# Designed miniproteins, single chains: the designs that were tried, part 95

Each design is a single chain, and the fold is of that chain. pLDDT is the mean over its residues in the fold that is shown.

## One batch from the design tools (miniprotein)

Design m3306
Fold by ESMFold2-Fast:
Structure m3306 (fold): chain A 89 residues (1-89)
Amino acid sequence: MEELRRLLEEVLERVREEMEEYARKYGRPEEMERALRLVERAAKGILEKHEEKSRLSAEQLAEILESLFHMELSIIKLELENELKKLEK
């Protein structure tokens, strides 16, 4: 699944860029690194499930991965924002 792996890497790179921008604004690179690791682990779990079950086409899985990454990114952004706000007080 070379195409899927490439799409996964592109999504992770976009997540990294968004997290870096967010963390730089608040001066917390540690929080960004931790959040990025959570997304990377979720991505690996999705790939493992696909390799085991093989029920989805590459195109279908890519679409699902993109949707899941957008969801995970939103959750991580919210968690990071909450943690950073606690540090401001």
Scores: mean pLDDT 62

Design m3307
Fold by ESMFold2-Fast:
Structure m3307 (fold): chain A 98 residues (1-98)
Amino acid sequence: MAAPRRIRITARIHGESEEELVELDNRIAEAAAEVGAVRVSSYKDGTFEVEAETEEQARRLVERLKELFQEIASGPVELWAEDVETGERRFLGRIEPP
């Protein structure tokens, strides 16, 4: 049973142009919508932030984002999760391009 928790997923993208960051923003927004998450902010210095309302939504969002970045990112992407209520932050991993 997923407890109601607001979890912020942060993706930090390196080596992308502004045009590539706009495309990534669009694809991240689509991924967030698929899992029912709410997008907080997009493409600020290559940083994207998406909030999930449950731990289960956050898990699905992370899986979808990892898949997305493996397909379309040309540079490394770092993923972080933060529990908005407790402030606990976890590094989820670095995705390298193929």
Scores: mean pLDDT 73

Design m3308
Fold by ESMFold2-Fast:
Structure m3308 (fold): chain A 83 residues (1-83)
Amino acid sequence: VKELAELLLEASVDPSKREEARKKLREMRAKYRAGDPNAPTFDQLGEEIAKLSGDPLLANRAMTLSVGFMLQEVADAVQAEVE
């Protein structure tokens, strides 16, 4: 979770990191949906981002990006299933 949180903080200020962050979030979500009891949750990710950032605005930007990436993935999956 910590490595993903660090990547999301970097992605909040550096667009070149966003694709890597999206990929890691996709992996986390896949594990969670598979019912893996060791899968990190969004709450755990948010706690780690808050702990690492020290800046509430930077933490909020990182979480907004993570939610945005997950919503994009849901939209893309629905679109692929319909088409």
Scores: mean pLDDT 76

Design m3309
Fold by ESMFold2-Fast:
Structure m3309 (fold): chain A 89 residues (1-89)
Amino acid sequence: ALSEFEKELRELIVEYSKKLFEAVQAGDEKKVDEIIKEANKKIKELADKYKLSPIQYASAAIRATGFLEEVIILSRKDPEKARELIEKL
């Protein structure tokens, strides 16, 4: 069901947000790039699992990657607020 897809997508965003937060705090830009690549791969796997159309997949990927980019930015500027954002997901 679409609601189960959204739940798993949120869980994926939480997991990768935490990984990105840690990589940003460590100052490891190469690891940040690698984590984003893995997140994109996992989003595609999740879309395939739920048999999403190309448009549904594109929408989900844009929403998820946009959120992860905000986590990266916030993790650099205000780590405590980034942690709070991730915990509220």
Scores: mean pLDDT 87

Design m3310
Fold by ESMFold2-Fast:
Structure m3310 (fold): chain A 70 residues (1-70)
Amino acid sequence: SPFNEKIEEIRNRIDEILSTLSDEERRKQGTEVSKRYQELLEKYYNGELTEEQLLEKLEEIEKELEKKAK
């Protein structure tokens, strides 16, 4: 579905950003991102977030991570 494709695109961009970081920073930021992603998925599956809200919050994670990269 277009929704799943957009999630994968954002996740791939996040992974690319993480791959540019040092091993220490990648572990730290990767752990934080994974925790936030899991929380967002739980809220989505429980009906607390719409598809649009989930995508928006994932894009926020990406933007925050970009600011921390190099």
Scores: mean pLDDT 85

Design m3311
Fold by ESMFold2-Fast:
Structure m3311 (fold): chain A 110 residues (1-110)
Amino acid sequence: HAEEVEKAAKGVIDAARRLAEIAPEVQTPSDRVIEAAKKVAENARAGDPEGVRKAIDELSRALGELLTAAQEAADRHPERRDEIVQAMDELVSNARKLVEAGRKVAAEAE
């Protein structure tokens, strides 16, 4: 259901924002993850299974870029490494929930 996707998208958005607050240098890839998560929720609300799948592909790409940037930030800021790693784990967990919810909505629409 679209409501489950919207809740999962909020989790991804909140986690990506938190990571950018801890490591401001990841703000740009964080914004891309946020926009991709919004697109997954928007396409789920519209009942567009192709739109949901494309948005999930964009989210996966944006997430990969953000995780790479966050790892580089953790390596440059050893004093923030634990906070960054925890925020990365929260982001990955929320992204998995969003992908699962989005795929279920796309499958049910077909």
Scores: mean pLDDT 87

Design m3312
Fold by ESMFold2-Fast:
Parts: C-alpha cells; structure tokens; sequence
Structure m3312 (fold): chain A 92 residues (1-92)
C-alpha cells in the first residue's frame, strides 16, 4: 500500500513520539524493535526491505538519543541492545 520510503518516514515519526513519552533508553529500544516487527507484519516486508528499515531505525534512534542529551556511552549501549534484539528476530 505504502512505499518503503513512506514506511521509513512513519517509523521515524513514531520513534520520535515514543522518545517524547519516555526518558528510558532501554524502553525506547524495546518499543523501536516492536515497531519494526509491526511494520514487517503489516506491509509484508522482504528481507532487503527489512534490512533497510532496520538501518534507518538505528540511525534515527542514535540521533533521537543524542537530541535528548544522553551520553555517547549510553547511546552506544542502547544501539548495541537494539542490534542484539534485531539479530534475535533474524535468528527465526
């Protein structure tokens, strides 16, 4: 229904809304992964489209956490947790 570019824009907007509601990087990461899974299920994303969406989500997550004033070490920890959770989904 929507282009991949529109799905990416929706994901980024939803991530920014989540970040505005929570001050916990771990909670932001968990909700970000949940959004990715929901987009995959809703739009029937291919492996290539999933990988691209994951890359966009990771970049957006890093920028959002920087804008919120988290330290580089907290951002790196959150990104590492995000990657670990995404890898667990890929292992299915």
Amino acid sequence: MKSLEEVEEELIAELKRIAAQTDDPGAIVRRAVGLLVRKMEKYGLSDEEWDRLVEKAEAALREILQEKGYSPEEIDAAVAEFRARVDAIRAQ
Scores: mean pLDDT 81

Design m3313
Fold by ESMFold2-Fast:
Structure m3313 (fold): chain A 81 residues (1-81)
Amino acid sequence: MSDLEKVKEAAENGDVKKMEEVVKEMLAGLELSPETKKELEELKKKMIEAVKNKDPEEAIKYYIEMDILIGLDRIKKVVLK
């Protein structure tokens, strides 16, 4: 099952614990800048709110935004240092 399918299921069921597990897996082993960590915490908060509201579209949107933010941080660390 893809991570997006897990996000969709968690949001459809209002399953905050499953969503927190998906986010933990996404962030596992990543060394991120302090700025990126702060932005990810804000996006995680919005995503958890979408899950509580049983809104899979908003939950997936915030998951994708977190993934993009992680990618941008990794590019900056590798290319700009």
Scores: mean pLDDT 81

Design m3314
Fold by ESMFold2-Fast:
Structure m3314 (fold): chain A 109 residues (1-109)
Amino acid sequence: DEADKKAKKAEEILLKPELSLEDVKEALEYLMEAATLQVKETWKHSEKELEEEVENNGSYGLLFAKLKEALKNKDIEKAKEYIEKLIELAKYEGLEKLKEMLEKFLEAL
């Protein structure tokens, strides 16, 4: 499963003993890709529409963008807020793997 592979890559990055901001950004990109793949059948949109929704127009895209900026600015408090919002959204959408990855990310901060 491609979603599983991308989520696994994000997890492997987030479990590194020393985590750079570049590593975090890479892990977030894999999480966004995994989320897009996980919702594909549920949303019944085209692949391109789902990618655009997650990245640019959907709540996931907006929250991931805000999370990346908070991490770039080393605003850990704001980063935690955005991760918690993403966890609640993932719970609501039934995206169990994304939820678990986000919870691990929150613990790593």
Scores: mean pLDDT 67

Design m3315
Fold by ESMFold2-Fast:
Structure m3315 (fold): chain A 96 residues (1-96)
Amino acid sequence: MLETLIKALAKAIWWLEQNPHATHEEVDKLKEELMREYGLDEKKAEAIVLLAHSKYIEDERKEGYAKVLGVSVEQLEEIMKKAEELVKKGKAKELV
C-alpha cells in the first residue's frame, strides 16, 4: 500500500534526524516498530531504514528498492517525495 510506505519512510526519516548518533541496537528497534506498525516484512523494513539514511539514491539502486517494496520506480520516487513533505510539515513525529 503506497500510503503505508510513505508513512513508514516519513517516520524513519524523522526518527533518524532526531537520533543522529543512534546505535545499531536502536536502529534495529526502529526496524521492529516499522514491521509491527505498518505490517512490513523484515526486508521491506530494512529497505525503508536504508532509504531514510540516504539523501540521494542512484537510479540503479532505485530499481532494487522498488522491487523489495513491491512498487514501481515511479511509485518509489513518489513515496520518497511525499515522505520528505510529511517530515518538513512536522507531521512525521505523530506517525505510529
Scores: mean pLDDT 79

Design m3316
Fold by ESMFold2-Fast:
Structure m3316 (fold): chain A 77 residues (1-77)
Amino acid sequence: MAAEVEELVRRARELLEEAKKAIEAGDLQSAMKILQEVERIVRELEALGAVDEALKLRQQRTEVGSLLAKEGLRQSR
């Protein structure tokens, strides 16, 4: 159980870094898909009772989502 929570947190953090790199590369579609995977992990953590870890990752995901939205606006005509 603890090992599962630790693995999910590690994976979500790796995905958030991948999403940031995708945004920097202008690949907004990949970044969006990666953020959807992070949201899935957050929900799984909540189901496991890891509420504090889920809350922290949700905050980080929201921050990256804001970067994605701003980059999308910059690429708009």
Scores: mean pLDDT 83

Design m3317
Fold by ESMFold2-Fast:
Structure m3317 (fold): chain A 94 residues (1-94)
Amino acid sequence: RLEEVEAEAKRLRDALVSVGFPQEVADETAQRVVDRVKAHPEVSVAAVMIGAAMATAFRLLEERSGVPPFGEESIEVAVEGMNLAGRVLRLVDA
């Protein structure tokens, strides 16, 4: 339901900020979750949240590190992104 989605999006936003994401990036990610669930009600809220958190983590790490799309640095960025997404999702699920 929309109210539940908005509450979960707020928890995701708070979790992203707590693990070091800029407030504006966290706000954007939370809004994307709400917008995606509205556009695709058939997709589970958890799946949308996981996808949004991962995409935001990878984008932020690429922006901060300037990592090329392939090679060892790209693997390190991917691992960091997955670790960040995992920490964010654990905080939302707690």
Scores: mean pLDDT 66

Design m3318
Fold by ESMFold2-Fast:
Structure m3318 (fold): chain A 71 residues (1-71)
Amino acid sequence: AIEELEKLGVSREVAEEAYEYAVKLLKENPEWSEEDVKGRVTAYLLEKGMSSETAEKAAEIITKAALKEVK
């Protein structure tokens, strides 16, 4: 959830953008695993200037939330 991401130091704007990105990836690539999507979301967050530790944790939360939305 966005509140968990804010606790990790992720802004609401970045959290919402990353969530929409993950949902788009899942809808456009139904053959991708959770790990594939998590990897892409992690790379996206790293490009936004996030640390690797925070990006990995945030990507896990975002990917799990996006999976609930798509299923």
Scores: mean pLDDT 81

Design m3319
Fold by ESMFold2-Fast:
Structure m3319 (fold): chain A 68 residues (1-68)
Amino acid sequence: PNVDEERSLQAAKLARTMSYDERVQYARSVMTPEQQALMRQIGAELRAIGDAIDEGLKTGKLPKAVPA
């Protein structure tokens, strides 16, 4: 339990209620350049996971209001 980890978890929970653009804006304003670079790497990994989830949802009901 590190202060940075706890703060990042709180930010991630808040970000779930925000659009992608708003998450990027928030990260840009509160994170250091090093943390921004790390977020970029994590973002790439999450996008790959998001693509897999999106394919799964396409076999069911997918919210068309969310652009891929």
Scores: mean pLDDT 62

Design m3320
Fold by ESMFold2-Fast:
Structure m3320 (fold): chain A 55 residues (1-55)
Amino acid sequence: SVREELRAKRAEYGKLLDQGIDLTVKDPNSEEAKEIAKKIKEVREQIRELEAQVA
């Protein structure tokens, strides 16, 4: 269901935020930090779209 997908995406987003904080503290200009920042933005957009569907 959309609600189950939303729950899974929110869990993924939390894990990515934790990883992103660690990478950004070490080197915010690293390729790894930039890649995880892009993925965080992508998952955030997916969450917003799913939230609109369940509203």
Scores: mean pLDDT 80

Design m3321
Fold by ESMFold2-Fast:
Structure m3321 (fold): chain A 63 residues (1-63)
Amino acid sequence: SMVDERRAYVNRKAEEMKREFPELSELIDSLKDRLLSLVPRMSLEGVRTAVEGMRERVRELHK
């Protein structure tokens, strides 16, 4: 389903972030789980935007 494709995208992007920022893996997992709960109610563009916002937050906290 399209929802399963969006979930796969979120999971893949979260795993990429955890490889870049392993010390923030718990935060990344928390943000991922919250986003996954919202995925059935979101468009693909909305999911991509949310993932980018999550990535930017993780980058700022890593600095």
Scores: mean pLDDT 83

Design m3322
Fold by ESMFold2-Fast:
Structure m3322 (fold): chain A 90 residues (1-90)
Amino acid sequence: MEITEAVREAYRAIAEAARAAKRVADEQTLKSLQNLLSEIAVKIEQFAADGNVEKIREITKMVKEAARALKAGDIERAKELLLEAIKYAE
């Protein structure tokens, strides 16, 4: 049950970041951000398979912070946060 809720929250955060990116980024930057979000989605699926709720929650927190940065127009900060999420996930 906890894993299913964590995964749903993660996908909501990824979708929010993707929507924010589409509003503020040019086409080339948008493709880069979409690639990072896709890599994060793959890692969420891997941690879900392992039952690692804690890692999913931490990655979700970083993705939510990236979505907030995108909404503020800070594309570079959003990119840093998404790269940090990928590094944390390894």
Scores: mean pLDDT 85

Design m3323
Fold by ESMFold2-Fast:
Structure m3323 (fold): chain A 83 residues (1-83)
Amino acid sequence: SLAADLAAARELLAAHGAEIAQQIKENRPKFIEQAQKHADKAQLQAAIDTVRELIAMYERLGADQAVIDELRELLADLEKLLE
């Protein structure tokens, strides 16, 4: 049934979401270190805008909250670099 197919798709997205969340978490410190050392203000702003767009997209798709939480942590770290 369509309901069963949608439930299966949602479960698959949740499973992949956990892996995506873990990848974001593991790579965030290295990304922030590189951004702090090498990114100018315009590049930092572009990164912030991109992460905000990704959060909005994942919320729209009903992605796992773990992915949204890790993207919000990345966003907070990037915004801190503009202080």
Scores: mean pLDDT 78

Design m3324
Fold by ESMFold2-Fast:
Structure m3324 (fold): chain A 100 residues (1-100)
Amino acid sequence: VIEKLKEYVELMKKFIEETKKAIELRPEEALEIARALLEQLKKIFEEMYEISEDEEIKEFAREAAERLEELLKDESASAEEMVEAAEEIVKEMEEKIKEA
């Protein structure tokens, strides 16, 4: 399970990197691009919740998905805030997996 969780973290990091490049190329679509990132990450965290055997990782995955959902519902959130939040959440998950 841990190896699959590490694969999900690497996939999320790749999505964040691709999102940053897409926003740089298409700044007029930054918000739409950032929202798509949050939707992808939310789905991955929901999958991590289902497959995780570690209660701390499982609980964090649930909280991460909920936090991303709240950002998606916040009409005042900027693309920059969304990407920054995504980076912080993914980094924290990576650290929890390394300690498991």
Scores: mean pLDDT 85

Design m3325
Fold by ESMFold2-Fast:
Structure m3325 (fold): chain A 89 residues (1-89)
Amino acid sequence: AAALQQQLIAEAEAARELVRRAGEAFPEKRAELEAAAEEGLANAKTAAALLAQALATGDEALLKQAQAALGKAIAALKSVAEYIEAYLA
């Protein structure tokens, strides 16, 4: 049950570290990229915790909350990708 939670958090942390390193090449945009990555990681951790609780209890309301948190995490990471694409265009 905890495996999905641990995997999601680990992937989000790895993504944040990659953005941090990429930000070193673009110092003027570093703060914005790091902030979006931190937001993505925070929402991913929230989603993982809610998903773990939903799977343990069968609570559909917790599952819906986990979906909302996952959506926010995806949106934040997509924002980072769009930032990089806009810079490369």
Scores: mean pLDDT 72

Design m3326
Fold by ESMFold2-Fast:
Parts: sequence; structure tokens; C-alpha cells
Structure m3326 (fold): chain A 62 residues (1-62)
Amino acid sequence: SDALKQALIDAIRAGDVARARELLGRVTDPAVANAGLAALYELESGGSIERAVAMVEAAVAA
């Protein structure tokens, strides 16, 4: 659902790894799920929030 995808992007943008992981478990789209896992790895590795958000937004737009 679009609401679930937006909530995932919002959680990643906030750096809320726990919330993003919870929401990711509800994602059924494999492209979005794979991008979400990569985004969580980026956040947990101390990387860029902007890069993490961009990964998920690209998968949602595809």
C-alpha cells in the first residue's frame, strides 16, 4: 500500500531503525523490501539518511 511505503520512507528519514524494521516486515513488494534492507544497513552503518531514503524512493517509483 502507498501508506505503508510512505510510512517506511518517513521512518528511514527520521533515522528510526526499529520502526523501519517493523514496517519492512509488512512489505510484500520484493524490490521495496530489498531496498528497505539496504537502507537499514546504510543507517546502521552510520551512513547517509539521504542515500537510504533515495534507495527506497527509487524502488517505490519503479
Scores: mean pLDDT 83

Design m3327
Fold by ESMFold2-Fast:
Structure m3327 (fold): chain A 64 residues (1-64)
Amino acid sequence: IDEIAEKLVEEFGYSREKARAIVEGALTLIKELGEELGYQYLAHSVGEKAAELVYEELKRKGLI
C-alpha cells in the first residue's frame, strides 16, 4: 500500500495521506463491487490515469 501511495505522490502530486486513502479506498471498492465496477468508480473519483496506476499495482502485488 505505502509503495503504491508513493507512486501516486510522485506522478500526481497527492499528499502521502491522501494517496494512501486512495489506495485503501480502491481495495474496498474492488472487494465490495468487483473489479470492473470498482475500477469504474475509482476512475470517476480520481481520474483514469491515477485509477489505472493503482489497479495495475494492486494486480502486480497480487492484492486483487
Scores: mean pLDDT 79

Design m3328
Fold by ESMFold2-Fast:
Structure m3328 (fold): chain A 80 residues (1-80)
Amino acid sequence: MTVEFDMSGPRPLSPLVTEEIAKVGQQATLYLETDPEKAKKLMEELSKLYKEQGLPEVEVTVSPDKKTLSTSDGMQFRRV
């Protein structure tokens, strides 16, 4: 099943760094409705990826409709 995600955020980041962050953010967003516990673990993994890549610490938040995951630096992942 193909699911499209809209991703926006600060650029320029390394393409490899952006791709890794995108993968984890997309997975977290996918599980927000179906498995909140798994989504929470993936959100923690996303925050760790930011630290490992030398990026500032970010807070990960979930929209009230559980369709959008956002970071405090302006990155957003939304199920389309």
Scores: mean pLDDT 68

Design m3329
Fold by ESMFold2-Fast:
Structure m3329 (fold): chain A 69 residues (1-69)
Amino acid sequence: MTPALDQAIQQIVDTSQTQQQVFNAMQQVADQFGIPIGSIAQALLQYLQTQPPSPQNQVAIDVANSIIA
């Protein structure tokens, strides 16, 4: 992954408080980088595995899992 993509993934988590905000941010990143949203969901889940558990992180995990499933 590029450093710019890694920063974009981090910003999704840092700036999104609701499931809809996470989903919208993921679509924006997918469009910006020309990457399928499923690949963004995989990258987001990998990032979240490195982070401590929190309610905000759980929202992002739930959205990413719903896209992959």
Scores: mean pLDDT 79

Design m3330
Fold by ESMFold2-Fast:
Structure m3330 (fold): chain A 104 residues (1-104)
Amino acid sequence: GAVEKLREALERLKKDPDDREALKDILESLVGIALTLEDVLKGTGLALRSIGIIIDIDLNPDIPTKEIYKEILKIAKDLKELTKDEEAKEALDELIKLLEELLK
């Protein structure tokens, strides 16, 4: 599921912070989590924001990874507040902590 994909992509990003494919897999996982939200309108908005970042990564290979981290961090924080899935909350918290560390 989306949570398992997120955890796998997090392990890849921990080994290589510049792994753009891991960042895209994280974003695809965030789309999956967003689409499970009870708040369908907010979930759809967060899914579309995540898709927009994936498109931006594909079209703009020179985007600094730190700018990608900042955008993912915003979405992950919103998802963590909205989700009722405890496993998703734990995976999102790991993502948030990793990105905050990488942005120091």
Scores: mean pLDDT 90

Design m3331
Fold by ESMFold2-Fast:
Structure m3331 (fold): chain A 73 residues (1-73)
Amino acid sequence: REELLREVIRRLEERVEKILEKIKADPRLSEEEKEAAEEFVKKEWAPAVEEIRRSDPEEILRDLEALEQREAE
């Protein structure tokens, strides 16, 4: 279970980093909007990690795979 949690958290961290990179690279967003989005993600990430640690890692992994599938389309 702990190994699965570690994998889920690692994959989500990679995903968050990619999202932040896309936000920073988006020419449609102002610098203020980019900063606000980064702060929002930063504030939400810590409590999200704690919820993940208390949740069913199999369910989270399933949701993450479904989300990745939708983004690929």
Scores: mean pLDDT 73

Design m3332
Fold by ESMFold2-Fast:
Structure m3332 (fold): chain A 82 residues (1-82)
Amino acid sequence: VEEIKKEFERILEDIVKAYNGSPFVKEIAERAKKEFDERLKELEEKYPNTPQFERDSSLLLTALALRMIGEAIDKEIEERKK
């Protein structure tokens, strides 16, 4: 549980760094982190110590990371076209 949380934090930091520490990307990262922590807790309670938890926690990490990247790209496009 702590290992996957650290992995997600690292991914969030890498994304923020890729956008030169943009304040809006930092806000997206904070929201993604909160959602990940809440959903991971739900998964741990529902599927404790099971292969299902390992699979679903990895998929959750991937889904949230992709959503964050999409939001960051959309916001950059919006700002650059104005």
Scores: mean pLDDT 76

Design m3333
Fold by ESMFold2-Fast:
Structure m3333 (fold): chain A 70 residues (1-70)
Amino acid sequence: GSKIILLEFTQPVNAAELKAVDGVQSVSLNAAKTLALVELKPGANVNAVVSALKEIGGDRLVSLAVSLSQ
């Protein structure tokens, strides 16, 4: 299955900001744009993507969880 990263933010974010990270295949946001579901490309380095997403999120980032999408 694909690897998914779930992100929660204190304020709205742009999908393009998260999609710019190497190894990101797709980004889905909720209606408020405060919750992001990030799908990784096959073979992407999860730790490198997580580090980049944390840097982009900065003080806006509430939580980050890595999940294997079945």
Scores: mean pLDDT 81

Design m3334
Fold by ESMFold2-Fast:
Structure m3334 (fold): chain A 69 residues (1-69)
Amino acid sequence: HHMKVEDYANIIVDLVRAGQKEQAIEVIKYALKKGFDKDELKAALERHYQEGKLTPEEYEELLAVIDEQ
């Protein structure tokens, strides 16, 4: 039916790992516009961070982008 917040988090992480930071930021904005809570998106990204998919610096930067929206 609808993409889950975990699907958006996966796309964001894949884009960051590909060096496509601007595209990752656009996906963050889109997910929030679709009605996902900031805390839901942060929790989904934290799961990827715990799996070693994001560096601490990448993770903190994504959290800052979410908070700025």
Scores: mean pLDDT 85

Design m3335
Fold by ESMFold2-Fast:
Structure m3335 (fold): chain A 94 residues (1-94)
Amino acid sequence: MSRGEIEAREEDGVLVVELRVYSTETPVPEELLELAREAGRRGAAAAPELVLRLTDAEGRVRVARGGTEEGRELAGELGEYQARLGLARLLEEA
């Protein structure tokens, strides 16, 4: 099952959204991943001062601001991971 945690906090007057990914084994339909990725990118574009942090399953950390192309791409990846985590939880309740 996919495992991770997401946290939103304020650091020095800036809103930071951090996702930590522990595993991503949950299969997700490609159409849902595309929708989640696009939703993330649009959210980042609407919040240019937002700081995004992603720690993947390998322990690699990436940080970018929502107003940058890197931030929009990172927000898209966060959206994809959120979709995987949401489906994992739904399948466990079934």
Scores: mean pLDDT 74

Design m3336
Fold by ESMFold2-Fast:
Structure m3336 (fold): chain A 80 residues (1-80)
Amino acid sequence: VSERVKKLVRALLENNGFKKELSDDELTAITEAILKSLDITDEEERKRNIKKYLESKGIKVSEDELNAIVSTTQLLSLLM
């Protein structure tokens, strides 16, 4: 994942109410989860796939944090 894409994802997450400070490894995993979920059209399926990917990386997020990630994914899919 490119540094430019990670910076964009960080900014969009913060704009969607994501308040948790992220390590570089956590931001990388979240960015990967978003990019892997862009082609999933159903919001609930997208949310499940993001959650499963983050769990596979040992990353725990709250429901509010997960919703911010899903909203960021939806915005990026609309812009592409």
Scores: mean pLDDT 82

Design m3337
Fold by ESMFold2-Fast:
Formats: sequence, structure tokens, C-alpha cells
Structure m3337 (fold): chain A 96 residues (1-96)
Amino acid sequence: SLVNKLRDLGDQAANLIPDPQIQQAIKTMTDMLVDAYTNNGDISDDQMRKIIGYYRNLVKAIRNNDIDTARRNFSNIGKNMPDSVRQQLRDRSRRS
């Protein structure tokens, strides 16, 4: 399942980062992406595979302490997510 792959990688990325706020942000973003794919149809299978690829690269970069590669892959997740998810994350940031 593409959903299970994304959730597993999201949990791995979150657990590798010692900041609880960043952990929660990654988990929230992952849940919103899963919801957009499963319930709204806002993400195609090909887009989901691309996002999973960025998550996989992010996990690998964090494990290797490659901050520049981690930042690039995190940015690419943001650029490739649907506008609905991007707007939800923006709205959440304004309320906190």
C-alpha cells in the first residue's frame, strides 16, 4: 500500500528528529497527504510515488546527517503536495 509506505517513512523521519514540535509537524503533514490521497483524490498514484521518493530521501539524509539534502527533499515535498494540503498547513501555522 502506498499509504502504508508513506506513513512508515513519515514516522521514521519524525522519530529521527529530536524536536517534538518538528516531529508533530511531520506527522501532521503525512496525515494530511494520506487524507488528500485516500479521501479527496487530490493526489494521483504517480504523485504519491514521487512524494514517497522524497520522504525516502529525507529519511536517508537525516540518518547520514546530510542537512542540505534533508532540506531539499523537505522543500520538494512542499512543492509537490496539493494546494489544499499546503493551505491547511499554512492555516495551522497562523493559529499556533
Scores: mean pLDDT 82

Design m3338
Fold by ESMFold2-Fast:
Structure m3338 (fold): chain A 140 residues (1-140)
Amino acid sequence: SLAELTPEQALEILKEELNADKVDMQKAFEAIEVLARKGTDEQLKEAIELIKNSKHPNKVDLAIALITYLAAANRIDLAMEVLKWLLENHKLTKQQALDLLSGLEFARRLGNPEAVEAVAKFILENSDDPYAKKAAEKLL
């Protein structure tokens, strides 16, 4: 049932989860989805900086979720900001690349093929990561 989180509530949940000894990944993903769909640019920039500056081992998975939901919400510029940071600072595991692929295929099914194409082209033009490139090839 639809007690939908406000973006302010979602941002607080994300802050709490990133500071917890054990992250509730489901709660973090739900907060990220709400922020991507309803958040202001300022709230999303704060969320992006929280993820970038996190020492949590799951921050790459959170970044992939954020890219996915931003693409699904047609917020291409913010999705590209997160993607650029991710590819410049991290090599993806095979599983992380598959998660990015499946998330972007979900965004495409929601009617955002242009956002997905932009993400895939950026990966192919700017990444030397073999798993990220293989995922991007499958999206084009």
Scores: mean pLDDT 84

Design m3339
Fold by ESMFold2-Fast:
Structure m3339 (fold): chain A 64 residues (1-64)
Amino acid sequence: SRAEEALARVLALDMSRPEDRERAVAIILSLDHEDRNYVGRALSAALSPEEAEALQRLLVRRLT
């Protein structure tokens, strides 16, 4: 599915790198609401709390 493909792409990125966090946000923002929720939940389980928080802050900033 699009959600599973997007999740695999994001998980291949290095969340310690600012450019890879920006790529992750771009991938997530290209998804519809349902796929975003799926990927967001899966990433919260797979990433460290610090990585998940950094990505979430960036996502919120790009939506506003």
Scores: mean pLDDT 82

